# Designed miniproteins, single chains, continued (3), part 22

Each design is a single chain, and the fold is of that chain. pLDDT is the mean over its residues in the fold that is shown.

## One batch from the design tools (miniprotein)

Design m8739
Fold by ESMFold2-Fast:
Structure m8739 (fold): chain A 94 residues (1-94)
Amino acid sequence: MPSLQELLDSVEAWFNENKSKLSEEAAKLAEEAIKTLQDYLAGKISKEEAIERLREILRQLVAMANASTDPEEKHQYLLLGIAVQEAIDALEAE
């Protein structure tokens, strides 16, 4: 698995490249995921709190993907969901 720093760097790079194409809700969820990983790496929150926040973000991404009728918007939620799941898996492996 990639490191948490590599996952954060990848999500930030993807977010910056795609920010203008993202729905407001997708952008908000991406920013919340980035902030959660940054806060954890800075020692501001526990691993347990980081996992809980990321699981809630993942739940929202899955719900938004299922509710979306736009294939491009649905694809964005699924890509973010994969990245968030990889971050959860990396945290649980520590």
Scores: mean pLDDT 79

Design m8740
Fold by ESMFold2-Fast:
Structure m8740 (fold): chain A 66 residues (1-66)
Amino acid sequence: VEEFFERVVEALREAGLEESAEAVENAGKMSLDLKLTVEQGAQLALLGLEHDPEAVAIIREVAEET
């Protein structure tokens, strides 16, 4: 869970999507605090990033690669 979110945050920052990276980092912290599954945490992150197609594409690629 934590490693997945760290990887997504790094990929988003490398793409220059700092606001999206911060949103995913916060979703990751919330997922750990609430003991969410990877699927629930990913859904939480996507809810914050639905307006950013580049961020959604990066999250999808990281999920498929893992």
Scores: mean pLDDT 71

Design m8741
Fold by ESMFold2-Fast:
Order: C-alpha cells, then structure tokens, then sequence
Structure m8741 (fold): chain A 97 residues (1-97)
C-alpha cells in the first residue's frame, strides 16, 4: 500500500539520521490514534470548524507521542497524492491490525 511505502521511507530516513524508531506497540497505537484523528478532521472540515481540528490534533498528540510519523505519511498522501482522509484512515486501521 502507498501508506506502508511512505512509512517505510520515513523509517529509513530516521535510521539513516541515527534517530530512535517506535516499538511495534507504540507504532500500532500511533496508527490507531491517527486514523481516529483523520476521521475527526474530515468531520470538522465538513462543518468548517477549525477550532475542532485544533482540539482534535492536540488531543491525539497527547495520546500517542509517535503520532507525527503516521501523520507525516498521511499528510503526503492527502496533500501531494490527493488520497481522501477517509481512505487514509482505513489504510492506517488495516496496518494497526
């Protein structure tokens, strides 16, 4: 999947930079929390509620410290490749299982 490939590229970059990578459990939690966050962002966008987006992001960051990793992959797929937030959330949920 495109999301799995994006995550593998990010892991390769972190290892090349000598940065720590998340454990399997930490990554699975980050994937689940990010999927929920993307669904909440999609709902807030439909209602033009920017404050709800900011609140959802802050809550997700507090719940999963490694959330930035799947968020970076999701942002690339959504902004650069035009994949919907709902489709990315489904791919994140599949990878977390």
Amino acid sequence: SALAEALERLFAQLRAAGVEVPSEEELREALRVTAELLRRIAEALAQNDEAAIDAAVREAEAAAPWIWLPMAAAAHLHVVEGVSLEEIAEQLEALAE
Scores: mean pLDDT 82

Design m8742
Fold by ESMFold2-Fast:
Structure m8742 (fold): chain A 61 residues (1-61)
Amino acid sequence: AAEKVFVYNGSGFEGTKKAKELAEEGKEVIVADENELKAQTATEYLRSMGLKNVSSLVYKA
């Protein structure tokens, strides 16, 4: 199975940058955020760059 990595607060600048780096390494990246729209927006941004191994998750702090 591919290594799964959760990037908490992943919709911010640093979180999105880290998620991109991990996805480019071939890891299954989960962009986690407290805000569903922010998580989804960051995930769509990464997918628009060809990174299909990225998904979003909403969590409560």
Scores: mean pLDDT 78

Design m8743
Fold by ESMFold2-Fast:
Structure m8743 (fold): chain A 85 residues (1-85)
Amino acid sequence: AELEAAVAALEAALADPNTSEAALQARGDALVELAKTASPEEVRAAASRVLDATVEAIMRQKISGARLQAAGETLRRLSEIGRAL
């Protein structure tokens, strides 16, 4: 439930161009911490959803610069956790 809520919160932040880089980074950090104790399948599902949301935000021109960099860092960290499991 907490991992799902964290993914939904980050998806909402990625879709909203008014969400600050700091807020997006904080939601990403919270998701990564929860992912450390999640199953490998839950981590891969979370990474897939964040990737899809980031791609959608790019296509709709709702994310760029520091916010896009923060999203990429969250995806990289989730991918590392998923591979380590």
Scores: mean pLDDT 82

Design m8744
Fold by ESMFold2-Fast:
Order: C-alpha cells, then sequence, then structure tokens
Structure m8744 (fold): chain A 74 residues (1-74)
C-alpha cells in the first residue's frame, strides 16, 4: 500500500469515527476528528467542525456523512 492509499484509508476512518461521535452527541470528539479531516483539505469537514464546536452535532453529522459519501464515490 502506497502513502496515498494509507492517507485515503486514514481519512475514511477519521470521517467514520467523527460521524459516530456526532451521532452520539459527543461534540468535543466530533470537533477533534472533523478538524483533522478539515486540515487535510475538506471544506465539508471544516464546516462540520464549526458546527460540532458550537454543540450542533446534528449539522456536523449531516456534513460528515456527506463528505464520507463523496470520499467513497469520487
Amino acid sequence: MDDFERQYKEDIDLLEKGLEYAKKGDSKKAYELSKKVAERGSPLAKKAAEYAKKGDTKSAEKLLQEQLDVARSP
């Protein structure tokens, strides 16, 4: 597996974990995971991190799910 495949797998894992925390209402962990994905260049994850930081885990969940769907179907 090359570095690109490893980064892609890590990004998917971060998105899935962020989505699970958002679904559980854990805004702090949803924010931390969304911020990591946003730092890798995702505008949807950046927006999700902003909502999670404000405690809006439902909006963060929606945006993280959208980003995950895009990442799985490029």
Scores: mean pLDDT 78

Design m8745
Fold by ESMFold2-Fast:
Structure m8745 (fold): chain A 83 residues (1-83)
Amino acid sequence: MDLETAIEIARKAIEEVAKILAEKGENAKSFETAQLKTLDAMVKHGGNVDDIITMLRLLSRSYAEKGHLEAAEIFQKAAEEIA
C-alpha cells in the first residue's frame, strides 16, 4: 500500500473514533486534533506505512485498556486494512 492511502485510512479511523467519543461526552475535538497532529508529525519526520500500522495498533491497545472496545476495534481494523 502507498503512504498516501495509509494516511487516509488512519485519518478516517481517527475521525470515526472521535465521533464515538463525542457521543459518550468525551473531549472528541481534543483527541482528534492531537492524533491528527501526531500523524502529520510522523509523516513529516520520514515515517512510513509500518510506522502508521504501529501507531494504529498502539491506539487500539490503549483504547481497549480504557474500556473503549468499539474505538479499539476501529483502530485494529484500520491497521489490518493497511497491512
Scores: mean pLDDT 84

Design m8746
Fold by ESMFold2-Fast:
Structure m8746 (fold): chain A 68 residues (1-68)
Amino acid sequence: PHMYPVLAQTFSPGPARRAALLVKDEEGNYYLILDPALTPEERAAVIAELKAQAGLPDDTPIEVIELG
């Protein structure tokens, strides 16, 4: 089992959507939690939006965790 990081910051694609969540731990590591029902097109759009909200460059390494 993965140790859940202490949440330093959380980003979401909007208040009505819980399809994806970007989490930053206190060590500066990023984790992306995705709804497996998302299409590849929706996934790409959400990832880009969450990176922009967090001020991250496009090449930032993020661990992807799919729920389901």
Scores: mean pLDDT 64

Design m8747
Fold by ESMFold2-Fast:
Structure m8747 (fold): chain A 82 residues (1-82)
Amino acid sequence: SPTTTRFMQDISDIARQYMDQDTYNQIMQIIDDNRSSSPSDIMNAVNDTIQDGYMQGRISMDDYMNFVYQMNQIYYDYQQQQ
C-alpha cells in the first residue's frame, strides 16, 4: 500500500542519517526481505539489528537513541493512518 511504502521509505531515511554503513545495509536488507510482511515485523527485525550494532560499538548512544525515537514516531504515524 502507499502507506506501507512511505513507512519503509521513512525507516530507510533515518537509517541513512543515524546508522553506520553496515547497520544501514542490514536495515535495507530487512526492508527488502519484509516488503510483503507487516510493519511490526520490520520494527522487530530493525530493533534487533540496531541493538546489535550498539552492543558491538558501531553505533553511538546518541545515534541509537535518536533512531529509536524517530522510528517509534514513524510507526505511530503509520498506525494512525490504518
Scores: mean pLDDT 86

Design m8748
Fold by ESMFold2-Fast:
Structure m8748 (fold): chain A 81 residues (1-81)
Amino acid sequence: SLEEEFERLLEAFETLLRSTIAGLPASLSKAQQAAILQAIADWFIAEAREHFRSKGVPEEEIERFERAVREVADRLIAELE
């Protein structure tokens, strides 16, 4: 289902961001780390948008997914040291 696909993609996205954070140099500032995570979120949203539009998913559902992706990114950014 669409909901199951959204859940799987959100889990994959969070895993990607957490792996990215773990691999970043300790010398990077919080602002530099946040910029990298935001860039990944922007890329992921663009890819997901094209994918879902090609499948005829309603724009309201795509916008809901985009907000969920940004909420995950914002939460992980807030957890940065």
Scores: mean pLDDT 89

Design m8749
Fold by ESMFold2-Fast:
Structure m8749 (fold): chain A 94 residues (1-94)
Amino acid sequence: SRFDEILAELERIKAEVEALLAAAPSMSPAQLREADARLLELEKRVLGLYLEAQHLYSQGKLSEAQLQEIEAKVQEIRALIAELRRVIDAHLAA
């Protein structure tokens, strides 16, 4: 289902952010700037998936419970992105 596809893509984005977060302490300034640019693209994709989920819900194609599950995953990813951005900012300021 499209719901399963959206969740699977959000899980892939989450895994990518977690991998970047794990790698960030060992990154050069150039790699940190590249990671920051990648985060911007991931944030745009997360927003796009969330807007699609809201649209599907408005059309009766997702249940309220399915929309809430997507919203919870989006919030998890946003928290990880914020954490990674804090790490990047701290390392680039040093």
Scores: mean pLDDT 90

Design m8750
Fold by ESMFold2-Fast:
Structure m8750 (fold): chain A 87 residues (1-87)
Amino acid sequence: SSLEKELQKLTAELIELVRKHLDPQTAARVIALLMEALTLAVQGKLEEAEALLDEALRLLSTHLDPATLARARKLIEEMRRLGREIA
């Protein structure tokens, strides 16, 4: 669907931000959480997807500067909105 493609694009944008600003090991962990959250959201498993986004945000909060973290928060907030529309 159009919403699923939009969610994939936002997820890809957040993955790019993660790759640019985090060390490779931490980036890999966050990317794994984001990809699993995307899969769950597309399956309509919103509560499980949101729990993984919360865990990703927790990791990002410990590793990103405040300005980059604010951008990551906005992307996650938009991903949550789209996930709710898909479900």
Scores: mean pLDDT 87

Design m8751
Fold by ESMFold2-Fast:
Formats: structure tokens, C-alpha cells, sequence
Structure m8751 (fold): chain A 88 residues (1-88)
């Protein structure tokens, strides 16, 4: 939808902390658009933390291995754990 596309574009302008907050607010909502927005916000937060040098090489390697061999749910859980550890 146009609303979803607009909201996704707005995420690129936010800080890692703001993106993580959006993830926490939307992650438990069963709405498909909110779920997609939550996942996009978490991935965006990780990208910004990586650019800031706040993610270790070991954590990046684990994420890469999960994206290749794990489930989407396992990868998202690992992203949340890293974001929580770095931001909180």
C-alpha cells in the first residue's frame, strides 16, 4: 500500500535507537503490515549499528550463518538480541 511504502521510506531517516523502539512497539502486532514494518525497522537499526562499528565481527558472522542455514525467526531473534545489547 502507499501508506506502507511511505512508512518504510521514513525508517531510513531514523536513528538505530528510534528504529529499535518502532520494532518493540510493532513486533507483537499480528497485522502483516506492522510485522513487515517491525522487521524492516530491526534490520535498519542493525545497519546503522554496523556503520557505527557497534557490532562485532563474531556477531556479523553468526547473523550471516543464520541467514544462510537458519530460519527467518532465528535470524530476527539474533538481530533483536544484538540490538537490545547495544542500545539498551
Amino acid sequence: SAELQKRLAELSKLSAEELYKIFLELKDNPNPDDKLLAEAALVGAMGKLYEEGKISEEELKELYELSENGTEEEALKKLEEIAKKVIE
Scores: mean pLDDT 77

Design m8752
Fold by ESMFold2-Fast:
Order: sequence, then C-alpha cells, then structure tokens
Structure m8752 (fold): chain A 72 residues (1-72)
Amino acid sequence: SMAERKELKARLAEAVLRGAPDEEIRRLAEQLGLSPEEIDALLRARKDPSVLLTPVQEELLQALIERLRAEG
C-alpha cells in the first residue's frame, strides 16, 4: 500500500541519517523495491559525497529535506 511504502521510505531516510549498518539500509531498500545495483550505489554514495545522485538517491534526499524542514 502507499502507506506502507511511505513508512518504509521514512525508515530508510532515518536509517541513512543516523548511520545505520549497511545490512539494515539494504533490508529497508529491498523492501522499498530497489535493485541490488541501486542499493550498492546508495551505500557507496553515503561513504563518498562526490558521487552523482541517481533518481533513487534524489528521492531519498527529498525525504531527508522534508524531515529537516519538519524538525525546524
């Protein structure tokens, strides 16, 4: 459902923000329907800020921005 997808997306964004283990991020991303290649790119970009964002990483960035705005 859309509600489940939104919750998974929020959990993935929070896990990335708090520096969760690669295994946890991979699990959440797999549930969100990301391919293994997209997940590997996301994990790599988290460690190297010079990597260009994919459309999937762009969505995660937008979710992070929304959370930051909500927190002030």
Scores: mean pLDDT 69

Design m8753
Fold by ESMFold2-Fast:
Structure m8753 (fold): chain A 65 residues (1-65)
Amino acid sequence: SMEEELESFKKLFERLSGEKVDKVEYEGDTYYIYLKLESEERRERAERIAKWLGFMTGKKIEVYL
């Protein structure tokens, strides 16, 4: 189901980034990952991981920080 897919995506992103995900939403054809990060370095790393994960999965992924 979409709910299971979103939860799996959240867990995968948390595992890859080491960051806590606030929520994941799917709208249109894009996955939106919501994070609360105060460090610019951590934000840049999260964005790079999202780009890499998008490339690997063929999915459109955007990060909201």
Scores: mean pLDDT 82

Design m8754
Fold by ESMFold2-Fast:
Structure m8754 (fold): chain A 81 residues (1-81)
Amino acid sequence: SEAEALLEASVEELLELAKTEEGRKLLREGIERARELAAKGELPEEEAELVVRALEAALAGDREAALEAARELLRLVEEKA
């Protein structure tokens, strides 16, 4: 599907970011931002947890874990639509 292809491309971009110090800094800032938005009630806690898992998996170079977290996030968003 178009959504699956976009999701796979997005995970590849996160994995590429994790290969550089500047990219790793952006991923860590993304984790902090997701936690901040959840604390403010601007992002559902379950969705924030999946964003954090995807970014942490990318920092670890774990493609499969990043894809799993991203797919679960997409599923939650689609179930609310």
Scores: mean pLDDT 85

Design m8755
Fold by ESMFold2-Fast:
Structure m8755 (fold): chain A 81 residues (1-81)
Amino acid sequence: SPQEFAEKAREAMRAGRLDEAARYAHKASNVTEDQARSAVGAAVWAAGQGDREKAYEEAIKHGLSEEVAKAVTDGAYEAVR
């Protein structure tokens, strides 16, 4: 389900496994794998700046659904904190 893939994306982000996170985000959000990879990279960069809201905005901008964007953002923020 999209919720299961979102949760797996969060776990992969928290673990720093960005390629795996992008594959789960791709499956959860019905975006291309390239869009998911761009979203993951942008979210990681923004989370590294200490701005969770910016990480979420970047994930949404790159096409992730709200549920997946939240999961990716939460995981990225957990990884850098």
Scores: mean pLDDT 82

Design m8756
Fold by ESMFold2-Fast:
Structure m8756 (fold): chain A 63 residues (1-63)
Amino acid sequence: EAKKRERLAAAHYTAASINKAGADVSEELAKKSSPEMAKKFLEDAELNRKTAEENLAKAKELE
């Protein structure tokens, strides 16, 4: 039981890290893109940030 909880928490921490990195990349691409493309990249970054936050919250809940 505890082992399963720890593994699930680790998975959520990993997902949070991946989505945060994705958001950082999208924000960087937005800076180098046309206004129309920048809008799409910023939307992607915002979604990735929210997903990272949700996974981090789930990981902490499992602790």
Scores: mean pLDDT 83

Design m8757
Fold by ESMFold2-Fast:
Structure m8757 (fold): chain A 80 residues (1-80)
Amino acid sequence: SIDALEAELIALQVRLYQELYGATPEEVAQVEAEARAALAAGRASIPDEVFELLLKAMIAEAQGRKEEAAKYLEKAKELL
């Protein structure tokens, strides 16, 4: 299950790089909702707050917001 979640997270990161370049806030929100739905089965393996921070970090990274991505990752690590 964890290996399956890792594979899904890698696939999602690639997808986010492709879909979020130049995206509007509304499009970002839609992709985020779709990502949450796609990862729903694996989400039970980690706390909700950690999942939320990881998803925000991945979206920020895909948009080139590397400082924000780093802050979300640091906060997620503190909760693990």
Scores: mean pLDDT 71

Design m8758
Fold by ESMFold2-Fast:
Structure m8758 (fold): chain A 71 residues (1-71)
Amino acid sequence: MLSKEELDAEIELTFLVMEYAVARLAPKDEQPALLEEVIKRAREFKEKYPSLKEEVDQLIADAEAELERLK
């Protein structure tokens, strides 16, 4: 069974993944700002929950790749 802390981490990760999905579906002129916000939040999440580093690193990499495509 997940501890409260582990459950909170999984919930925050789920919201982070959803924010990334929303950023990718946003109008192209809004996508860069939303992707930068997702990357910022992902880095903050990684510092708070180091056990989920691998999943968060992949999300950051994907978001950075999308941001690069928009330049």
Scores: mean pLDDT 80

Design m8759
Fold by ESMFold2-Fast:
Structure m8759 (fold): chain A 91 residues (1-91)
Amino acid sequence: SEELLKEFLELASELGKRLAELEEKFRKAKTKEEKEKVLKELEKAYEEFKKKVKELIEKADEELKKFLEEALKKIEEDVNALKERMKKELE
């Protein structure tokens, strides 16, 4: 439905903003321990987002469900790429 799509777009926007803030926090972190904490915050933020999107998928019609599942998969790939870059900086 239009409301479910709107909720998804809002969640995606909030995640994008949060990831940008965490990426900046990671770059400004001076110790490996501080960087590791930011990485854990990023993982938690994504897992909370994923849980909320899965709840929307359960309520969605067939067309919207397919769209949301594909969008979630693409976002997961982007988040995993960001996490791998961060992990490499931890040496």
Scores: mean pLDDT 88

Design m8760
Fold by ESMFold2-Fast:
Structure m8760 (fold): chain A 103 residues (1-103)
Amino acid sequence: AKEEQKKILKEYVPKALDGDQEAADKVEEAMKKLLELGTSNEELGELFVEIAEEHPEYRRELLGGAIEAYLLAGKEEKAREVARRFGDEALLEALERRLEQEK
């Protein structure tokens, strides 16, 4: 069941980011089902990184989602690693600003 929902996210997240409302609806449903199946925020972060590697045209949006998921999972170092690994200074700056607000 989890693998079927992850496959839906891999197929439809890029289409949803391109403005396809039907794809966005499928993504929302798949996300809800993954959470019901006990998928962790860390697992969702890993999935968004995987999609970003396959779709560099949506990399910033997908890595932003991965960073948010890792932060919700309490995995701050994984969030920093993702921002640094892809060399996106704007993502790293946004992450550090968010972490400062939590102090």
Scores: mean pLDDT 77

Design m8761
Fold by ESMFold2-Fast:
Structure m8761 (fold): chain A 62 residues (1-62)
Amino acid sequence: AEYLATVVGDRPAFTDEGKIIKKGETLVVTDVVFRPDGTVTATTKDGKRVVAGAEDVELKKL
């Protein structure tokens, strides 16, 4: 399933390439996993991995 992920918290999201995704930015992601450490991981449309704090992102199912 695809989701629109929006960074809503003050902490940015990070890609595995070191790209910073800041508050107010959006990504289309798949393979969303909420981890017990309070982080969320997902795969972007171009196949990159993203990590963020679970409380720092809002997900809308597409």
Scores: mean pLDDT 82

Design m8762
Fold by ESMFold2-Fast:
Formats: structure tokens, C-alpha cells, sequence
Structure m8762 (fold): chain A 65 residues (1-65)
């Protein structure tokens, strides 16, 4: 699924050296869409990328779902 914001988030996570966060964003995004929380999910992903805290970021993404 080609979503511009999703692809940007994945690429930014990879550039920041957060490959586990990038994988989590890709895996969890369909569930976030299904639950109607995709905007909150992308906001949390952006915060995680900015903080550089991969483990806390992934935990936050799972908590939103």
C-alpha cells in the first residue's frame, strides 16, 4: 500500500538508525487504519523518530492500537 506519509515515516526511521521502529510502523499501520487511529499512530511514530527512543516508540505505537 503506497501511502506517502507512511513511506516518509518508514524512511525517516531508517535514516535515524531506528530499523526496528521502521519495521513496527510498517507492520502496525494496517491495524491503525482498521481501528480509525491512523493519524494518532503517525503522530506517535513522528515523536518516536524525533526522540530516537526506539523501544519506547514501539511501545507507544502498540498502546495506541
Amino acid sequence: MDDLYLQIAIQEALKAGLPELAAAIRELAPTARDKGVFDAFLAAAGEAIRSGDEAAGIARLREIL
Scores: mean pLDDT 82

Design m8763
Fold by ESMFold2-Fast:
Structure m8763 (fold): chain A 101 residues (1-101)
Amino acid sequence: GPLELRAIGRVLRLIGDEIDILRETDLERLKALALAAIDDAIAAIRELGAASGKEALAARAIARLEAIRAQLERETDIDRIKALATEGLRLAIRALLELSK
């Protein structure tokens, strides 16, 4: 239905963000990409949570993403930033698909 189509669109964007993050070698650009992708994921989960009535599930996913975002702000290791961003984006993809059910 309409929620599944919205979730798929958001998931495809997050997959694109993960590819860009994994290819980036500049620390400043990598951090900017990772933080922007997590912020986009949080916004998408909040919107779909409200639309689906599953706001409690959305809130739990957002809290975990906000914790990953805080870790990303402090991290200076490229490989660790990529690992944290990948963890967050994969969590967001699972949450978006669950919110669409």
Scores: mean pLDDT 91

Design m8764
Fold by ESMFold2-Fast:
Structure m8764 (fold): chain A 95 residues (1-95)
Amino acid sequence: MEEIDFNKLSIEELVKLTVEELKRYAELVKAGAPQEEIDRARQRLFATVLAALRKAKLYEPEKVPEMEKIRDVVLKFVNGEITAEEAEKEIKKLM
């Protein structure tokens, strides 16, 4: 019965995972990893933040705007506008 396990993580835990995926993506970019590996890390990062947004839509719709702001912080980081450390600080302000 695995479908219930998928919903065990809180929105806060999914946001923390988003920060961990941000750091992983930053390390891959800094290391000059292959573009395909960087793109895969980017996709995982967005999948995690979108999971948090989905959970907010289903259970806490009042948190949707804050989850969308976290997604926007992720976009700024991926576009090179802010550092991973700055992105983590901005996300923590929204928690």
Scores: mean pLDDT 78

Design m8765
Fold by ESMFold2-Fast:
Structure m8765 (fold): chain A 91 residues (1-91)
Amino acid sequence: EEKKRLLQLAVEHLKEAVEYLKKGTPEDRVKATGHLARASLALKAIPEFKELAEEADRVATEVSHATPEDYPELIKRAEELLKKVEEALKK
């Protein structure tokens, strides 16, 4: 029950992060960084998802220093994280 709640919270934050990254403004980049960090915190509370939490934290750090040319790769990484967390939630 708690594990499913945390996974659902991570999914919500990752979806928001992807949407803000796609908008591409400096203000949206700050919001995307916040959502990625919050997804990482939710995943970090579940020991089995520590690796995914670390990747979310790495993406958040890279987004905070990103230029426009970095955005397509960061969006793909965030979408891959979202897919993995959604697959885990289906179990």
Scores: mean pLDDT 85

Design m8766
Fold by ESMFold2-Fast:
Structure m8766 (fold): chain A 111 residues (1-111)
Amino acid sequence: MKSIKEIIEEFGEEVVELLEALGMPDLAAEVKALFDRILELLEAGDLEKARTLVAQVLRLLAGLLEGLGMDEQAARLRALADEVAAAKTEEEFRRTLEEALEVVREAKEAV
């Protein structure tokens, strides 16, 4: 299985590619900077702040997808944001990230 770092790197890449495909390069650059910050927090051992920033990204994406009429994907990302914020263990955080990555890949294929 992949590490949390590897999953976050893949998740960040897929989110940036989705935003670029949607014609939002400025937002893609901002989200890329947020993922760089998340990786720095993980390297520092600040799992709580890393989870908080991931939850914020998931809520941002949910709002964007809802605005595009992708209500199912938006609802799934909002639920996953709440799960990330509530995660007590690295295993819970990892599992939620893997599910979020799948939702983003599905949204990217729908564009």
Scores: mean pLDDT 84

Design m8767
Fold by ESMFold2-Fast:
Structure m8767 (fold): chain A 82 residues (1-82)
Amino acid sequence: SVVEILREAAEKLRELAEKTGDPLARQAASFVEGLADAVEDGLMTPEEVADALRSLAQAFEEAGHPEIARILKEAAEKVREV
């Protein structure tokens, strides 16, 4: 499910935050959990979630956080396949 994909991505981002000490990875995890809650509450479609993840990934890539961007891009691709 979309929610399971998002929760897995959030876990990967938390693990990245623990390994690197990057507070933005933890912030990204919280944002992704918020998207999972929005999907469960019917506030966002899978397409809207995939677009949000892709936009956030691009922003992190441009800001010099390629590992965060990679996790978000992988999640966006998986959400699009559901």
Scores: mean pLDDT 86

Design m8768
Fold by ESMFold2-Fast:
Structure m8768 (fold): chain A 86 residues (1-86)
Amino acid sequence: SPPSLEELKEALKRMSELSKKNPKVKGELELSEKDGKLVLKMTITVNKSEITDEEFEEMKKKLKEQAEEVKKKEGIEVTVELKTWE
């Protein structure tokens, strides 16, 4: 069963609280609705001085693969943006 809007909102709130406590990684989730479809935007900002270029590229690849799988399985549009901080 696809996640409900309530479950997605609760997950968003929880992840927002967790990201504020991590100095190496910041996570932002934005849930919106466009043309009757749920759109989930995930923005992950990583302190690049704390990870290698190889680890960064691997994270980017895995996140995009996960987003595409959720889109195909659940019918939810998922956009993943990976940024570096400082």
Scores: mean pLDDT 67

Design m8769
Fold by ESMFold2-Fast:
Structure m8769 (fold): chain A 109 residues (1-109)
Amino acid sequence: STVTLRAEGERAVATGTATAAADGTVTLTGTLHSTTGGDSAGIALMTRGPDGSWEPLAGAAAAVGETATGGAVPVSAGTYEVRAAVIGPGQDGNAPLALSEPATLEVPA
């Protein structure tokens, strides 16, 4: 399946498309529209784990105005709650500049 995500915050804006292929690989294609602290940022696809925490699944680095593709990560078949995050230079690497609303990604068997 394919899901489109928009991560929008005061410090960054990105859009992304997460795609699950028939072989179970998940790919993120993201475009960085704006960021603070430089001209580039990471765009991460996050998934919700069984304990309710968010974990990175795929990601790519992009410059402002550019589209980048990352992932091709094999995952088990099933339904995943996913979101996009923009990760820039911060005090720690897990403090996102922007987050999307959650969406559902179906990974085929």
Scores: mean pLDDT 77

Design m8770
Fold by ESMFold2-Fast:
Structure m8770 (fold): chain A 59 residues (1-59)
Amino acid sequence: SSILQQAQSISDQLNSLGLSDVGDSLLQQTQDYVAKGDLEKAQQVVDQGQQALQSVRES
């Protein structure tokens, strides 16, 4: 799957939890890194978002 598809999925899930600003920020940061060709940092942003989403669900 594309990094942007992963970011969109995480953003949608964060938005459903009332964290729309966090989800939008994550998607924007991932798009910016992809546009710069920094795929490693784009993936790190996605991974951090996934960890944050898991933490919220388990809290």
Scores: mean pLDDT 82

Design m8771
Fold by ESMFold2-Fast:
Structure m8771 (fold): chain A 95 residues (1-95)
Amino acid sequence: SKKERVKNVVIRVLRDTLLSVARNKDSGLTLEEVIEIAKENLRLYLKRFGLEDLVTPEQLKKIEEVLEEAVRRFMETGDVDAALQEAEKKIEEIL
């Protein structure tokens, strides 16, 4: 239950971030800026939903690495669903 709640929030953060970037293709955001936005949104969502204490610092670092890889894949392919599907599998292995 708690692990599933964390996973759902992480995937929601990633989906919301990637869809926002996809809607604003002319924003001029760099790969590095999108990665930073995703990481900031992850911290905000974990705090908002009271999940910060359910994630170890080591798990958080691995989750951030998964978000970075998903953003890189999305920026290369434009495929939100493919990036989310790959991220979900990796997040399940971390939690």
Scores: mean pLDDT 84

Design m8772
Fold by ESMFold2-Fast:
Structure m8772 (fold): chain A 80 residues (1-80)
Amino acid sequence: MYLEGALNAARIALKYAEDGDYDNAAFVAEQMAKTAERLGLKEAAEHFRKASQYAREGKKDEAIEHLKRAIEVLEEALAS
C-alpha cells in the first residue's frame, strides 16, 4: 500500500536526520515529497520539501521538525 511504504520511508528519513546523515535524509525526504504530491497529500509534500532543504543546509532541528510533521500527516491519512 502506498501510504504504508511512504510512512516507512519517512521514518527512515527521520532516522538519517537524527543520526546526522543529512545527505541521505535530504534524498529520502525529496523522494517522499514527490510521492506525497502524487497521493494528493499537499501538506505532507510541503513538509518533506522543507525537511529536504533544511537537511541540505545542515539544520538538524528544523529538518527533524518537518519530517515529524510529515509523518503525522501520513499517519492521519492511514487512520482515515
Scores: mean pLDDT 84

Design m8773
Fold by ESMFold2-Fast:
Structure m8773 (fold): chain A 65 residues (1-65)
Amino acid sequence: DPLRAQAEAYERGAEGAKQNSDLLKKEADASTPEEAKGYTELAKNVEKIRDRLEAQAAALRAQAA
């Protein structure tokens, strides 16, 4: 089922994005205030990507059903 395979790919992408966002937040905590702002903004952008990937995966799962 290509729709389920694609949904699984998006789900894996979302998990990777979550892990990257968590790492960026940890780096922000360990960085200078100037660098911390950059890491925090990157983390927020990655979280938005995660949300979109999760939504796309859910849509593909619903379409495959």
Scores: mean pLDDT 84

